Designed miniproteins, single chains, continued (3). Designs and how they scored, part 96

Each design is a single chain, and the fold is of that chain. pLDDT is the mean over its residues in the fold that is shown.

## One batch from the design tools (miniprotein)

Design m11538
Fold by ESMFold2-Fast:
Structure m11538 (fold): chain A 118 residues (1-118)
Amino acid sequence: SLEEQKEKAIEALRKGGERVAAITPAVQADVDRIMEEAIERLKKSKTVEEAAQALVEAGRRFVDAMKAAGVTPEQLREAGRVLAQSMAKALGELGATNDQIARVMRELAAAVREALKA
């Protein structure tokens, strides 16, 4: 059911958030807040497209928080990869197409690359 798909997607995001927090302890509180906001938006989403947009926005806020905290380029790249993997898993559980997943992954990768230039 859609509700079961959302539960699995939320579990994937929660596990991803835990892994990201382990890589970037300095932003643990920001990770927790951003993930909670993303989960609430996902619960309220009526379409995969709305869920994908919520995850893109969460990913951008997450990269901004890491950059503001001065995490290392290595931490930012690794945390970005883990976050992207958890978002792809969550979207897959929701029945997203490969094209929808690829778009979210590209948007997150672009945000990480831009943050690394500064």
Scores: mean pLDDT 85

Design m11539
Fold by ESMFold2-Fast:
Structure m11539 (fold): chain A 69 residues (1-69)
Amino acid sequence: KLKEEAEELRKKAIELGAESGLYFMLSSSYKLDPSLSKESEEYLEKARKLEEEMRRLEEEARRLEEEAE
């Protein structure tokens, strides 16, 4: 069932990627207002953390796929 685990990890990675994208958009929108610069930075940091987690899940999924085949 390693393929099933890999598929679940890839689905979670897609979800994290979507969330990261949303936070990047929020950061950009907030950056247009100087009074919201700290919130813009917080959203950017969240986006980067989600992107990093997404990449780790993709790597784990790849390893599970290799072990399944």
Scores: mean pLDDT 80

Design m11540
Fold by ESMFold2-Fast:
Structure m11540 (fold): chain A 58 residues (1-58)
Amino acid sequence: MPSLEEIKEGMEKLVKIMVEAGVPKEVIRTALEHEISHVPEEHKEEVREYAEKLLEEV
């Protein structure tokens, strides 16, 4: 199972790739929500907060 750090790095890379490919912010948000749904419950809150921060930078 990936660590919290690995999950955050994966999300950051995903957002970067999608932004560089010209994917709309709403589609990126949907992709991140799908990623968060597969995260362990104990990490979901922190990962969601991190995802929101990444989306604000888009």
Scores: mean pLDDT 80

Design m11541
Fold by ESMFold2-Fast:
Formats: C-alpha cells, sequence, structure tokens
Structure m11541 (fold): chain A 66 residues (1-66)
C-alpha cells in the first residue's frame, strides 16, 4: 500500500522528529500491523528504540483514521 505510506510518512516525521526513512518504516509497519489485526500496543512492543515506538504509535493512529 505504497500510496498511503508515501502520504502519511512526512506527517509522522514532522510530528515525531524521526528521519523520513524511519517514518516510512514506521508507517509501513503500522499499515502491515493493522492489516494483520495487531493493536497499537502490540506494534509498539516490537520496537525497543523510544523514538521508533513513538513514530509507530503516531503512524498507527494516522493509518487507522485514514
Amino acid sequence: MGELARKLAPEVAKRTGVSLEDAVIATAAAISGLQAGMTKEELESLFTDPKLREAVRVAYELVEKA
């Protein structure tokens, strides 16, 4: 689902301060996790870096509402 990731990643980067590359990774993880039926908390638990956890949380919320 490249279109959604491309549209949301810049917003994730802006809100969290992560690089655009990390924001794309976080957004792709959120899309895949939502499609697999994972909760936001389950997705966050897969990441140990606090900034990536924040980026995944923000991406999950944006993807869920898109």
Scores: mean pLDDT 80

Design m11542
Fold by ESMFold2-Fast:
Structure m11542 (fold): chain A 84 residues (1-84)
Amino acid sequence: SRDEAIRRMDELRDHALEAVRKHVPPELHERVEQALDEVRTALLRMLDEGRIDEDEAIETFEEQVRTILRRVSEESGVEIPPVP
């Protein structure tokens, strides 16, 4: 269901933001949060339009979380632990 996809994406977002808050400089936190929220909004719109299914939305969100965290890690010189 759409609610299940939202729940899964929100869990991933929360884990990512917890890792960012613990390891990344504070000045980058808002940028990461905004990037994750932008991806989430786009994927939910695509899901609502029937352009992607729930599994595709979750997989794409996981890939984008990894990409965002990798870029922030590289930019800050800080190692971020894997998000579960």
Scores: mean pLDDT 84

Design m11543
Fold by ESMFold2-Fast:
Structure m11543 (fold): chain A 66 residues (1-66)
Amino acid sequence: SRLEAARRATFEAAKEMLLAGESVEEVRRRLGPVMVRHLVERLGLSREEAERLVTEAIRRAAEEVA
């Protein structure tokens, strides 16, 4: 599904940044706006839906790296 692919892409990008030494806060600040915009513009998600998906994907990446 397109939503699962977008979630996975966000998760992998966040995981890569975390493994490179970025904090969760830094990943959220740098990756968050870019991914939210992409999800809204390309997949037609609402801003609220996009923000929730991105926040959850980053949280899961942080849990996996910890």
Scores: mean pLDDT 85

Design m11544
Fold by ESMFold2-Fast:
Structure m11544 (fold): chain A 73 residues (1-73)
Amino acid sequence: SMEEERKRAEETLASAQAAADYLASLVSEALGERIRKLAEEAVKAWLEDKEKAKELTAQAVELAREAVALAEA
């Protein structure tokens, strides 16, 4: 549903922002900025193109996971 998609986008943005803040303390500032930007773009795109928002959301999540793996290594 539309409400489920919006909730997922908001949750992903919140998670990406939290991850960016955490990762900024452990990894490069540039990587944290990229995660934040992708999450912002995903939320904005959701209002105009849900498929694009889904792709951007997936990219933000994957980038965040990769960054966490690198920080834990």
Scores: mean pLDDT 67

Design m11545
Fold by ESMFold2-Fast:
Structure m11545 (fold): chain A 56 residues (1-56)
Amino acid sequence: SEVDRLAAEARRLLAELERRGYDPALLATIKASIDRAVAERDLVTLRAIVAELRRL
């Protein structure tokens, strides 16, 4: 599904930031947002998260 695809992309980008030593507190907050958006099947929020993570 589109939710599963976007969730996988968001989690891949998050893992990439973790490897780069990005702020762990902020990463934890982003992870919680991804998990919530997936649970709610919120495509708009997932697309926004992916776009934001690509900018970091």
Scores: mean pLDDT 88

Design m11546
Fold by ESMFold2-Fast:
Formats: sequence, structure tokens, C-alpha cells
Structure m11546 (fold): chain A 61 residues (1-61)
Amino acid sequence: AREEQLRALGRDIAARAARASPEQARLAMENLRAAGAADPANQLLADTATAELERALAAAA
């Protein structure tokens, strides 16, 4: 389903950002929030990616 695809994409974006650096992870979260705010269709992707990124950063700490 589209929602499953968006969640998978969100997880992929988060994994890539988390591997790059904490600064890139922070920038990615800001960009995702802006994208979700600009278009409700992106909200599920933005929420999923942000949650996964927060988990990845917590695990790295």
C-alpha cells in the first residue's frame, strides 16, 4: 500500500542521514518537518523518518 511504501521510504531516509553525521541528521529532520508542513501528503513520510531518525540517534548514544 502507499502508506507502507512511504513508511519504508521514511526509514531509508532516516538510516542514510543517521549514518552520515549528527549534523546531517539534524538537518534532515528539519527538512522533513518543513516538507510535512508544506504538504499533508508528505506528513506520514516526515513523521516516520523523524521517528526512525530519533531512534537511530538514541541507539548511537
Scores: mean pLDDT 72

Design m11547
Fold by ESMFold2-Fast:
Structure m11547 (fold): chain A 60 residues (1-60)
Amino acid sequence: SLEEIEKEIVKEMLERAKKYAELTGDESVVKEAVEEIKKRLLEMNMPEIAKYAEEYAKSL
């Protein structure tokens, strides 16, 4: 489903942002990625996936 595809994209984007933050020492990269992803998902009327993105980021 589209929701499952978006969840996988969210995971990949946040995992990449986390790796970038670790390599550069800039934790703001993860926070900015979460805000960007959340905004996009809310514009797509996918608030449950936006919530998933926030919760997943907390586990990183």
Scores: mean pLDDT 84

Design m11548
Fold by ESMFold2-Fast:
Structure m11548 (fold): chain A 62 residues (1-62)
Amino acid sequence: MLYEVTVTKLPLVDVATGKVYEPGEKITARDVKFTSDGMVTAVLEDGNPVIGGADGVEIKPL
């Protein structure tokens, strides 16, 4: 299932490319997971993983 991920407080980082998604940006991702240590991970449509702070994003199913 695809999700719309809105960056609200803390940037998300594409681990493969180093690209930073800043507050105010929206991305489409799959495999969204929240970790017990307050992080969020997801996989972009191109297959690249992103990581950031869990309290810095809003997630909506597409």
Scores: mean pLDDT 80

Design m11549
Fold by ESMFold2-Fast:
Structure m11549 (fold): chain A 65 residues (1-65)
Amino acid sequence: MEKRKEALKAVQEAFRAVRNGDIEKAKKYIDEAEKLAQEAGDESILRLVKNARSLIEGYEKLKKS
């Protein structure tokens, strides 16, 4: 129900934060999205969240280097 939509919105907010250069905010949103996806019990959304997290971590590492 609402938890799936909330998880997707949190993923969208995470990528918006990445676009704005706010990696710390993006990581907070992705942590929230993972929690919401687990509560929703939707494996497809949980997989999407985990993939998004890996991408954000990749961007952080690249920016640091």
Scores: mean pLDDT 80

Design m11550
Fold by ESMFold2-Fast:
Parts: C-alpha cells; sequence; structure tokens
Structure m11550 (fold): chain A 68 residues (1-68)
C-alpha cells in the first residue's frame, strides 16, 4: 500500500537526519511512481551546506526504504 511505503520512507529519512545530528520538526514524503520527493522542515535554521547534505541523505534513505 502506498501509505505504508510513504510512512516507511518518512521514518527512514527522519532516522538518517537524526544520525546526522539535524533536528527536524517534520518530514513529508511523496511517492509518485519512480519519483520520491522528500520535504524537510528543520527544527532550526540550516546553512546551505547542511540543507544540501540533509536533502541528499534523507532522499537516499527514503529511496532505499521504498525499494526494500
Amino acid sequence: HMEELKKKAEEAARKALEEMGIPVESVDVTIDGDVVEVKITPARPLSQEELSKAAIRAAKAAMDAVDA
């Protein structure tokens, strides 16, 4: 079910961000076929570098969770 995959992807992305030490208020994942879109709402302002690294790590974690 798509809702189950979405929840799994969101949880994986959140865990990856926590491992990076980035506090997040929410993580939203949208799955449309082969496209996984991750929207991160940080609990604090992030630098451009932190945002870039967080987005890459979260996207990879979400995609890995959907593929598993």
Scores: mean pLDDT 77

Design m11551
Fold by ESMFold2-Fast:
Structure m11551 (fold): chain A 117 residues (1-117)
Amino acid sequence: AEEVEEYAIEAFERLVGPEAAELLRRALEASRAGDRAAQAAYNQRLGVGVDWAELEIPASETPEQFAERIVEAARTHRALLVGEIRGSEEGRETIERALKEAAEIVAEQLAAERAAA
């Protein structure tokens, strides 16, 4: 469980950088702890309201396509943080989707590990 979460965070950090990875780590920690208020605060810092529970990854996406989407979303997030974004609404939707998809991978792996026990 913890190993799956760490894998997702490390991949995000390698692809995009430590700032976005830290926000993801904090959101996932809050989610695992059941701290909805903290999770909402981290989601606000990312500029989006993310409902981690409603996430679904399209079956049409390969793992490689998903990774590319996460990279692009984190680049957009950095632009939002510095206030240098031309399509702010579409950028926010892209970030929200990438974060939801990352959280779903972690959640599905945790559920599979629990079911296999």
Scores: mean pLDDT 50

Design m11552
Fold by ESMFold2-Fast:
Structure m11552 (fold): chain A 77 residues (1-77)
Amino acid sequence: SNDEKVRAFLEGLTAAQREALLRYAAGKLSQRQAAEALGVSPATVSRFARLSKGKAPELLLEIEVEEGMELIKKAIG
């Protein structure tokens, strides 16, 4: 499922890479900047942002990045 795929992707990231992804979802980083920080294509970052609109809050409860979680909730809502 998309949730399992997103979770596996996030679990494979460093803390800095997770922060970059969270900042992108909050509209604070460009797609290019987030892709560079993550070492993935811009299309992968865009797909994550789209999937995270419904699922990121659930998955981010498992990530110790509380500041990014609040920013994402506000940006996605």
Scores: mean pLDDT 60

Design m11553
Fold by ESMFold2-Fast:
Structure m11553 (fold): chain A 56 residues (1-56)
Amino acid sequence: SDEELEELLKKALEEAGLEYTEAAFATALGFRDGFKVDIETAVRLAVAVQELDNRA
């Protein structure tokens, strides 16, 4: 569910020392629904994107 994805994403970002953003949630939704990956994979990919954005 969207709620489960959002909760897992918030926790994963916090553990990585990153700020939650609506853009990060939209990215996770894009991976889950666009690439049809599982929630855990969508969260990991969204965290990686946010890490790259914070380094730029």
Scores: mean pLDDT 82

Design m11554
Fold by ESMFold2-Fast:
Structure m11554 (fold): chain A 58 residues (1-58)
Amino acid sequence: MTPYEKALEAALEGHRLQSEGKLDEAREVAEKGFKEAKASAEEAAEATAEAIRKVEEE
């Protein structure tokens, strides 16, 4: 699953819980999912930059 898809899924789940009045659970789910998706996005960005650099050096 892409970092974007992971962040989107967390946002949708958080919104669903918020609409049900479960504000504390909605906040925790959204924060946890977003934090993990952000870390994965940073790792993917670094891997992409490294791959491009190697191709340009060849």
Scores: mean pLDDT 72

Design m11555
Fold by ESMFold2-Fast:
Parts: structure tokens; C-alpha cells; sequence
Structure m11555 (fold): chain A 64 residues (1-64)
């Protein structure tokens, strides 16, 4: 998926742990819906921060 490839590239410039806002911005820049991204991230964690792996997983879910 082109969107997943874009997310993976953007994550290389980020630390291991990101805020929810940073994660949503990355997913949106990759062409994924901000509204759907927020919903998917809410299902993955209730924490204010996410790992790069969790953001990448969200991209796979959204691109399916």
C-alpha cells in the first residue's frame, strides 16, 4: 500500500514514541482520513503516546 509506505518513511524521522497528535498528522500526510485515524488509534491505546509500531499498525488497518 502506498499509504503504508508513506507512513513508514515519515516514521523514520520520528522518535520511538510519538504523541497522538503527531501520529494523526503522519497518517493524514500519508493520505489517510484524520477522523478514521483518530478512531483506530483509540482502539489501539488509551495512552497519550504511541510507538512507531502502533502508528504503522494503524496505517495497515486504515489502508485495508
Amino acid sequence: SEAVEKVEKLLKEKPEVLTREEAIEILEKAGLSREEAQKVLDKLTSEETLTRGQVLLAAYILAS
Scores: mean pLDDT 84

Design m11556
Fold by ESMFold2-Fast:
Parts: structure tokens; sequence; C-alpha cells
Structure m11556 (fold): chain A 90 residues (1-90)
């Protein structure tokens, strides 16, 4: 089968920085879902990008921390900024 998306330590640091700044990129969004326990196949990466595009109301290629938290709550993950950072940290 196709390999799953993997998140490196460097990518974790980037995700944490973007969350702290409140401006999350499409790549960091997909990587964050993996860190939150979602199994995303490399071949299904485009589907995760489509999901990001639905959340990205401004279509600027970034989502706010509020949009991220609201989305996570809608899928059953009631996480604060601090909870998300804890799951991303090394």
Amino acid sequence: SEPYVEVSEEQKEKIAEEIEKGKISKESFVDLLVLLGFKILESDKDKAYELFDIIDEDKDGYISLKELIDFLKDIGLDLSKEDILERVKK
C-alpha cells in the first residue's frame, strides 16, 4: 500500500511556530492532522488539501488559529491552543 504521511522534527517545529503566530499553512495543517492521530496516505494528501481550502475562507493559503480550533471541534477534537502545542512538542 501507499506510504502514510510522516512528520519530521523540523516540520513539528514549523507547525508550533505557525500555531504561535496564528497563521497555519496548508502543509502544516496536513502534518498537524497526522500528529493528532489521523492516518493520511501520501496518495490522499490532495483530499486533506481540499479540506484546508474549505476552511480557508479568504483563499490566501493560510488559516487562522480560530479557524483551526473551530474545525477540530467540528470533527470531535475539543482542543485549545495549548493542547495542540503539547501534541506537537518533541
Scores: mean pLDDT 81

Design m11557
Fold by ESMFold2-Fast:
Structure m11557 (fold): chain A 65 residues (1-65)
Amino acid sequence: PSDEEIDEAVADLAFAVLYVEGKRKGLSPEEIAEEIIRLAEKNLSPTGVERARKLAEDYLAEAAA
């Protein structure tokens, strides 16, 4: 896999973990999305951050529909 593919896979895994934890804690979709983006900006590469933002935005769009 490319470095970009690895960074995206790491972002996907981080999203899945934070999503499951947030749901168990009773967080709103907006709170889960904010936490994902915040942690991605602190811990991931620019490619990983872009991927995490996209996942959070898609998740919020689905939750709002």
Scores: mean pLDDT 79

Design m11558
Fold by ESMFold2-Fast:
Parts: C-alpha cells; sequence; structure tokens
Structure m11558 (fold): chain A 64 residues (1-64)
C-alpha cells in the first residue's frame, strides 16, 4: 500500500520515495490534512522549502 511504502521510505531516509507514496495517498484522500503535513515534512528534508510551505498552508486550510 502507499501508506506502507511511505513509512518504509521515511524510516530509510528516502524522502523522494516518501513524496511519491504520499502523492498516491492524496489521489485517494485529497483533503486529508495529515498527508499534506507529511508531504511538507518530506519536501523540507529534500530542501524544497517552497513546496514545504505550500503543503503546510494546504493542511492548515483543510483543518480550518
Amino acid sequence: SPARRAAEALRAGDYEAAVQAFEEMLKEHPDHPAIHEMLARAYRQLGDEDKAKEYEAKAKEIRS
């Protein structure tokens, strides 16, 4: 499952694979704030601060 692949990727420090798995999860659950929060964290680890902030903003909007 994408969730298992994401967990394994995060444990291995493979943030590129984690992003791919979380994007698959978003296709099934587009308004799940926790997935947006996980994508933000993964993008920060990849050094993509702009995408990290974008996903943090999306998560906040969904929780509001």
Scores: mean pLDDT 83

Design m11559
Fold by ESMFold2-Fast:
Structure m11559 (fold): chain A 102 residues (1-102)
Amino acid sequence: MEEARRRLEEAKARLDEIGKKHPELSDVVDAAKAFLDRVGELLEQLTDPEARERILAVFDKAVAELEKIFNDPSLTVEEKRDRAFRVLQEAAAEIQRIIAES
């Protein structure tokens, strides 16, 4: 759990940096942080280290996709919000699937 907590704190710090660059998307950043807090709670309930690593990998990918979306100059703020929320929804669904399999 100590390593998992460190990785979650690193992800949270990354979200903070993204949010500082894109204050117009603060609602998405807040939603992502709430999702991260929920993932932290779920990880404490898991005993399977493979499931924990899979969940952390899903979240790492989601944060990377959010950063890509936020930095895309071809997208409007509304399009960025829509795509970012879809990324979070897809990540949440994948994490629930991993938990159900573990």
Scores: mean pLDDT 81

Design m11560
Fold by ESMFold2-Fast:
Order: C-alpha cells, then sequence, then structure tokens
Structure m11560 (fold): chain A 92 residues (1-92)
C-alpha cells in the first residue's frame, strides 16, 4: 500500500522530496512537531497547523500525524470522522 499512498501524494501535488522526508520522519518515530516544520518548509500552512495541533494537544508522534494526512490524500472520510469524534472526547 506504500505505492498507493505515494501516488496519492503526487496527485495532490506533493514533491518526491517531501514524500521521502515524511517517510523518514515516520520511521524514526519523531514528535509531530517535526511534521509541522516539514510542511512549513514546503509552504503547506494548513497541514503544518494540523500537525502543530496534534503535537501541542495530543503529544502525538510523526507517524500518527502522517497516518491522518494519508487518510486525507486517499479521501478516507469515515476514518477522519471517527478521529474527529475521538479528539472531541479527549478535549472535552
Amino acid sequence: NEKEVEEAFRKAGYSDELIEELRELAKKNLPAIEVAKLFEKHGDEALARLARFYAKYLNAKASEVLEIIEWMVLGEREKLNELTDEIRKLLS
């Protein structure tokens, strides 16, 4: 499924450099703030903001934020809706 995710990122307009940097962050299990920095570097303020939210409020790892972004580029709306409900419960 790695190739399907990479193709989805390319269709969404992301560079091969960004895709490879995202994969390395996930492998190293770095904090979610590193994903935010990467997206800021590539000019994606919306995804940078999303990653900063997860870093600040959920103490998330890069792999967790990347999974959510993969759901977004693949159009997995049901998984995104489930996540939204879960976050709402955690922040209530």
Scores: mean pLDDT 75

Design m11561
Fold by ESMFold2-Fast:
Structure m11561 (fold): chain A 82 residues (1-82)
Amino acid sequence: DELVRKGQLLLSQGKYEEAIALYEEALKENPDNGYAWLLLGQALAKQGKYEEAIEYYEKAAEVGDEATQRMARVELEALKKE
């Protein structure tokens, strides 16, 4: 997904609000895109919005593929430890 790839680039540049907007657009097109839920959670965590990040990581763990579910669980463990 081009929107997801562009969002990842923006996230790496610290442009969290712009990255979030692209992930939200990707999820409007496909709400079962678990990887987009994962990346949305990461962007929110970068903004300090940890409760929202947890909700989206849980969503990624529910609807994502095996790799995405594994990554979401790692992010949830890291965030709960902190």
Scores: mean pLDDT 82

Design m11562
Fold by ESMFold2-Fast:
Structure m11562 (fold): chain A 66 residues (1-66)
Amino acid sequence: EEEKAKEALKKIEEGGKKLLEAGMPPRSVAQLVLKEGEEVAKTIKDEKVKKKFLEEVRRLAEELEK
């Protein structure tokens, strides 16, 4: 489950960077990253893994919004 969460985070990061390269506003990309992260988090049953994943998604969204 941790491995699946890590792979999902990497996919979300790659997608966000591609959207930024395509000219999407950073704030819009950050919102999409948070939304996609929340959907993935619904599939995570381990609360510790889910919490860590959501914290990483939030950090990624903040970094992409800069």
Scores: mean pLDDT 80

Design m11563
Fold by ESMFold2-Fast:
Structure m11563 (fold): chain A 57 residues (1-57)
Amino acid sequence: GPAREALLRAIGRVIRAIGDILDAERAGDAEAAAEARRELERARRELAAAEEAVAAG
């Protein structure tokens, strides 16, 4: 259902943000690493909301 689909998308965003941080750190790109860190924080909030929606029904 929609809540489960939103959860899977949120999990994907978290995984992508972690990958972007690792890529930026490997490249020595501090600006890209900072932006990827902000994306991870946004993705974690989306994941928390999606987990709550699944738990609620």
Scores: mean pLDDT 88

Design m11564
Fold by ESMFold2-Fast:
Parts: C-alpha cells; sequence; structure tokens
Structure m11564 (fold): chain A 62 residues (1-62)
C-alpha cells in the first residue's frame, strides 16, 4: 500500500531527526548519568520504531 509506504518513510525521517538531536545532547553533556539515560532512550526509540514497522507491515498483509 502506498499509504503504508508513506507512513514508513515518515516514521524513518522522524526517528532519524530525534536520534540526531539525542546524539547532539550526548556530545554536549559532561553528565555521565544524563549520557546513560540518553543512550537508553535511543535504544528504546529504535526498538519501538522496529515494532511499529512490523505492525504496519502486518496490517498491509491483512
Amino acid sequence: SAAIQQQLAGLDAYVEEILKKLEEEMKASNDEKKKQSLVELQKEILEAAERLKAQLAAKAAA
């Protein structure tokens, strides 16, 4: 579905922008605890994005 392909492309662009902002925040920070939290947040975002992509693909097949 073209609609689902567009949603996937939009999700990828949005995730990339958020991850870039988090990376810049980590580079600017000297706080080890803050860096650790940002690393964990990046992992959660990537895992959530992969789950959502799988759900969208499954809905396309249904």
Scores: mean pLDDT 81

Design m11565
Fold by ESMFold2-Fast:
Structure m11565 (fold): chain A 66 residues (1-66)
Amino acid sequence: MLIEAINYANFALQYVRAGDYDKGIEYLKKALEINEEAAVHSIELFKLMNPELADDLDKVYEEAKK
């Protein structure tokens, strides 16, 4: 469960990096459904390591929460 949520969050990051926001939202929704805390933690770590993607990750996260 934990590792599965982290894996989906990683897929979301890869799609956001590629400019595919729809798939980024899709995979982040899956991560949040499995383990919201782990998914949020993964996104915060990605923002720290990839500051150039921070705004895009925030937008994808807001859409995924809906």
Scores: mean pLDDT 82

Design m11566
Fold by ESMFold2-Fast:
Structure m11566 (fold): chain A 95 residues (1-95)
Amino acid sequence: SREGTLVLILAAVALAAYGVVEDVYERFKDKFTPEQKKEIDELLKKARELVSRIEEVLARYRATGSPEDAAELRKLVDELGEVINRIDKIIQEAL
């Protein structure tokens, strides 16, 4: 279905965006204040938990194709997107 294809694309984009913000933070870590580092570290911890859950649900969705798994995957992708957007805002303010 179009909905199933969309959720797979959104999951792939969110996971790629997570990788980019983590790489940028590690590469430019010396540019951040102690307060910014603390906030990003807390957000990255939350992002890693969401990534782990997305990978679990994504594997299940690939096996089942169930609408319930697709809905859970979409919710987790949206939550990860919010965390990434907050990290990106801090990065933009620091660099």
Scores: mean pLDDT 88

Design m11567
Fold by ESMFold2-Fast:
Structure m11567 (fold): chain A 60 residues (1-60)
Amino acid sequence: GDEKLEKARELAEEVAKEELKNGKSPKQAIDRATKELVEKFGLSRGVATILAAEAVLKLL
């Protein structure tokens, strides 16, 4: 199943929300979430960036 991707999306939304709450820009939120997804889930940078961007867009 896609359970790993679902958990990755949840982490991306959590990280993006924290960065935006702390006054970081959308670009900084995407960069931080991308890094966390690569490090914790082993996702490619491309996939991680898409998930991070989607998470930030949901919060804007």
Scores: mean pLDDT 85

Design m11568
Fold by ESMFold2-Fast:
Structure m11568 (fold): chain A 58 residues (1-58)
Amino acid sequence: SLNERISQTAADTYRENRDAPPEEVKERVIEALSKIEGVSEEEAERVATVVKRALEER
């Protein structure tokens, strides 16, 4: 499903960039998600914001 592709892409991008500052990880997640057909810029930004918040709480 689209949600599974979004989740997998976000997780893979986070894993590859977890050592980077949270702001940079957010930007990379947005870029990766924006390449998926059917994902809006708003959805990509929302998912990336959740990832950034998770990193900031560690």
Scores: mean pLDDT 78

Design m11569
Fold by ESMFold2-Fast:
Structure m11569 (fold): chain A 87 residues (1-87)
Amino acid sequence: SREELVERAEELLEEAEKALEEGNYQKAIELAREALRLALEASEDVLRAIGLVLRAIGAEIDGELAGNDEAAARALIREARRLLELV
């Protein structure tokens, strides 16, 4: 169900924030990406959801290009939370 997808995405974001706090930015990025995937699957407004996913990916790429994995992880988590608010 959509509720199960949202709950799983929220759990993944909580784990991503813990990984971020521990300095494990790669794990935080992986968990936040999975949360984004589940949130997109749960979304009713697919076009708006795709827009937020593209913003999240763009922010991640910008962070990685700057050599700042922490900034990439934080941006991805932030946009994933925004996507979940639209479900």
Scores: mean pLDDT 80

Design m11570
Fold by ESMFold2-Fast:
Structure m11570 (fold): chain A 75 residues (1-75)
Amino acid sequence: LVEEGQKLRDEGGKAYAAGDYETAARKFEEAGRKYLEAGDNGTAATMYRAAAVAARKAGDEERAKELEEEADKVE
């Protein structure tokens, strides 16, 4: 789970650097879920916030807000 989360986090970071913010948001959100499943709520919250930043850059303010709320819930 943690290893899967780390891989998704790395993929999200690469997508973000490439300007593919939609893919970055998705990968960071998936990473957050993997860290939550592993019981690492702190890292999960960090991943959801990273996904929110990417979603906002992709022009999806609604999704960004939902991801920030999810981060607040799990922290």
Scores: mean pLDDT 84

Design m11571
Fold by ESMFold2-Fast:
Structure m11571 (fold): chain A 63 residues (1-63)
Amino acid sequence: SLVERAEALEKEGRRAEAAGDLETAIRLYDQAGKLYAGAGDLERARRLGERVRELTARLQAQK
């Protein structure tokens, strides 16, 4: 299902974030958020969108 695919991408995003790979985490969280939105899970889609914005700001501050 779209939700199962989104959850798998979110899990991979969390691993990338824990490893300090913010660019990969942002990409994976964005993909997961789009799948959640497609499945009608707007709450998890919104939360991942917020995380993407936060990590993007953090990445920008590190450069």
Scores: mean pLDDT 88

Design m11572
Fold by ESMFold2-Fast:
Structure m11572 (fold): chain A 67 residues (1-67)
Amino acid sequence: GPVQKANVLAEIRATVPAEHAAAVAALEEALRQDDLARFEAILRGLSGVLSEATIDGLIRGARAALA
């Protein structure tokens, strides 16, 4: 729901480095469009920047938000 989406967006903004602001904007748009597949693809593209545990946690949060 909207509260869960807001929580995921806050976590993304807290965890993704500022130099990847374009990726943050793309993740926010994917969540706005309920596009979990795009959200997952963008996060997996950040595997050199974010740990696997962080990526898996954000994907799990997004799944809960879109349920």
Scores: mean pLDDT 83

Design m11573
Fold by ESMFold2-Fast:
Structure m11573 (fold): chain A 82 residues (1-82)
Amino acid sequence: MEEKIEKLVKEIKEYVQSRFDRMEAELQKIRGELTPEDKADLERVRAALEKQVESFEKYIKENPEKAEDFAKNFKYRLDMED
């Protein structure tokens, strides 16, 4: 069970990082060069995503039976947004 949870957490972290990287790349493509304001906004978004991942990790550790369902739902929501 622990190994499954660790894999799911890693997968979610990589998925979130991939989405963030796409957002950063798209913003840089539009702007050419990121301004200090753009960098501050990206850092705020990154911090929010990190908190969301931490909350998710805590939740699935407390509810290991639901870990796969929650990971699937989390990825599904991200896919629907992008």
Scores: mean pLDDT 76

Design m11574
Fold by ESMFold2-Fast:
Structure m11574 (fold): chain A 102 residues (1-102)
Amino acid sequence: GEIEELLKEAEELLEKAEELLKKGKVREALELIEEALLLLEEALKKAKTKEELERIKELLERALELAMEALKKAEEKEDILRAIGLALRSIGLLYDVDLKLK
């Protein structure tokens, strides 16, 4: 369904972001993390089942982990601030998922 397509695309973007971070391509990785978070936010808005919410949570935790790794590797002020912003956005979306799981 539509949610499965959003989750698959988000997962593929996060996998590519991890590879870019391993190569020191922090800016390109941050762009992919941001795109993945947009897809996960849309998926969260549409999610109806516990299984969908748990999958979104898993990918949001991965996005947070990658944003924190990008922050550790970032040397430029713009990349540092973007990494912080994406980490905070991931935390906010995780809070929203936990509210829906209760």
Scores: mean pLDDT 91

Design m11575
Fold by ESMFold2-Fast:
Structure m11575 (fold): chain A 86 residues (1-86)
Amino acid sequence: FRELVLQGIKAFNAGDYETAVEYFEKALSIRETALVYLNLGEAYFKLGDLEKAKEYYEKALELARKEKDELLIKQAEANLAKVKAA
């Protein structure tokens, strides 16, 4: 799980958003976490897929609220605001 998330982040930072999506989707198939949903939303946002970005940010927010992760809640809310403004 952790290795897949790390590889996704490396691909994202390199600007390879399609490869980032592949790694994050594989990570998600092992464990659904607010962080992985947030990363998927960010990758889709960079790819211009605003519909998928919104969907994954909403899933990230839902899980972050259940986990009571205040930082992830704020990050997901901020990213949702950006996609609505785009």
Scores: mean pLDDT 81

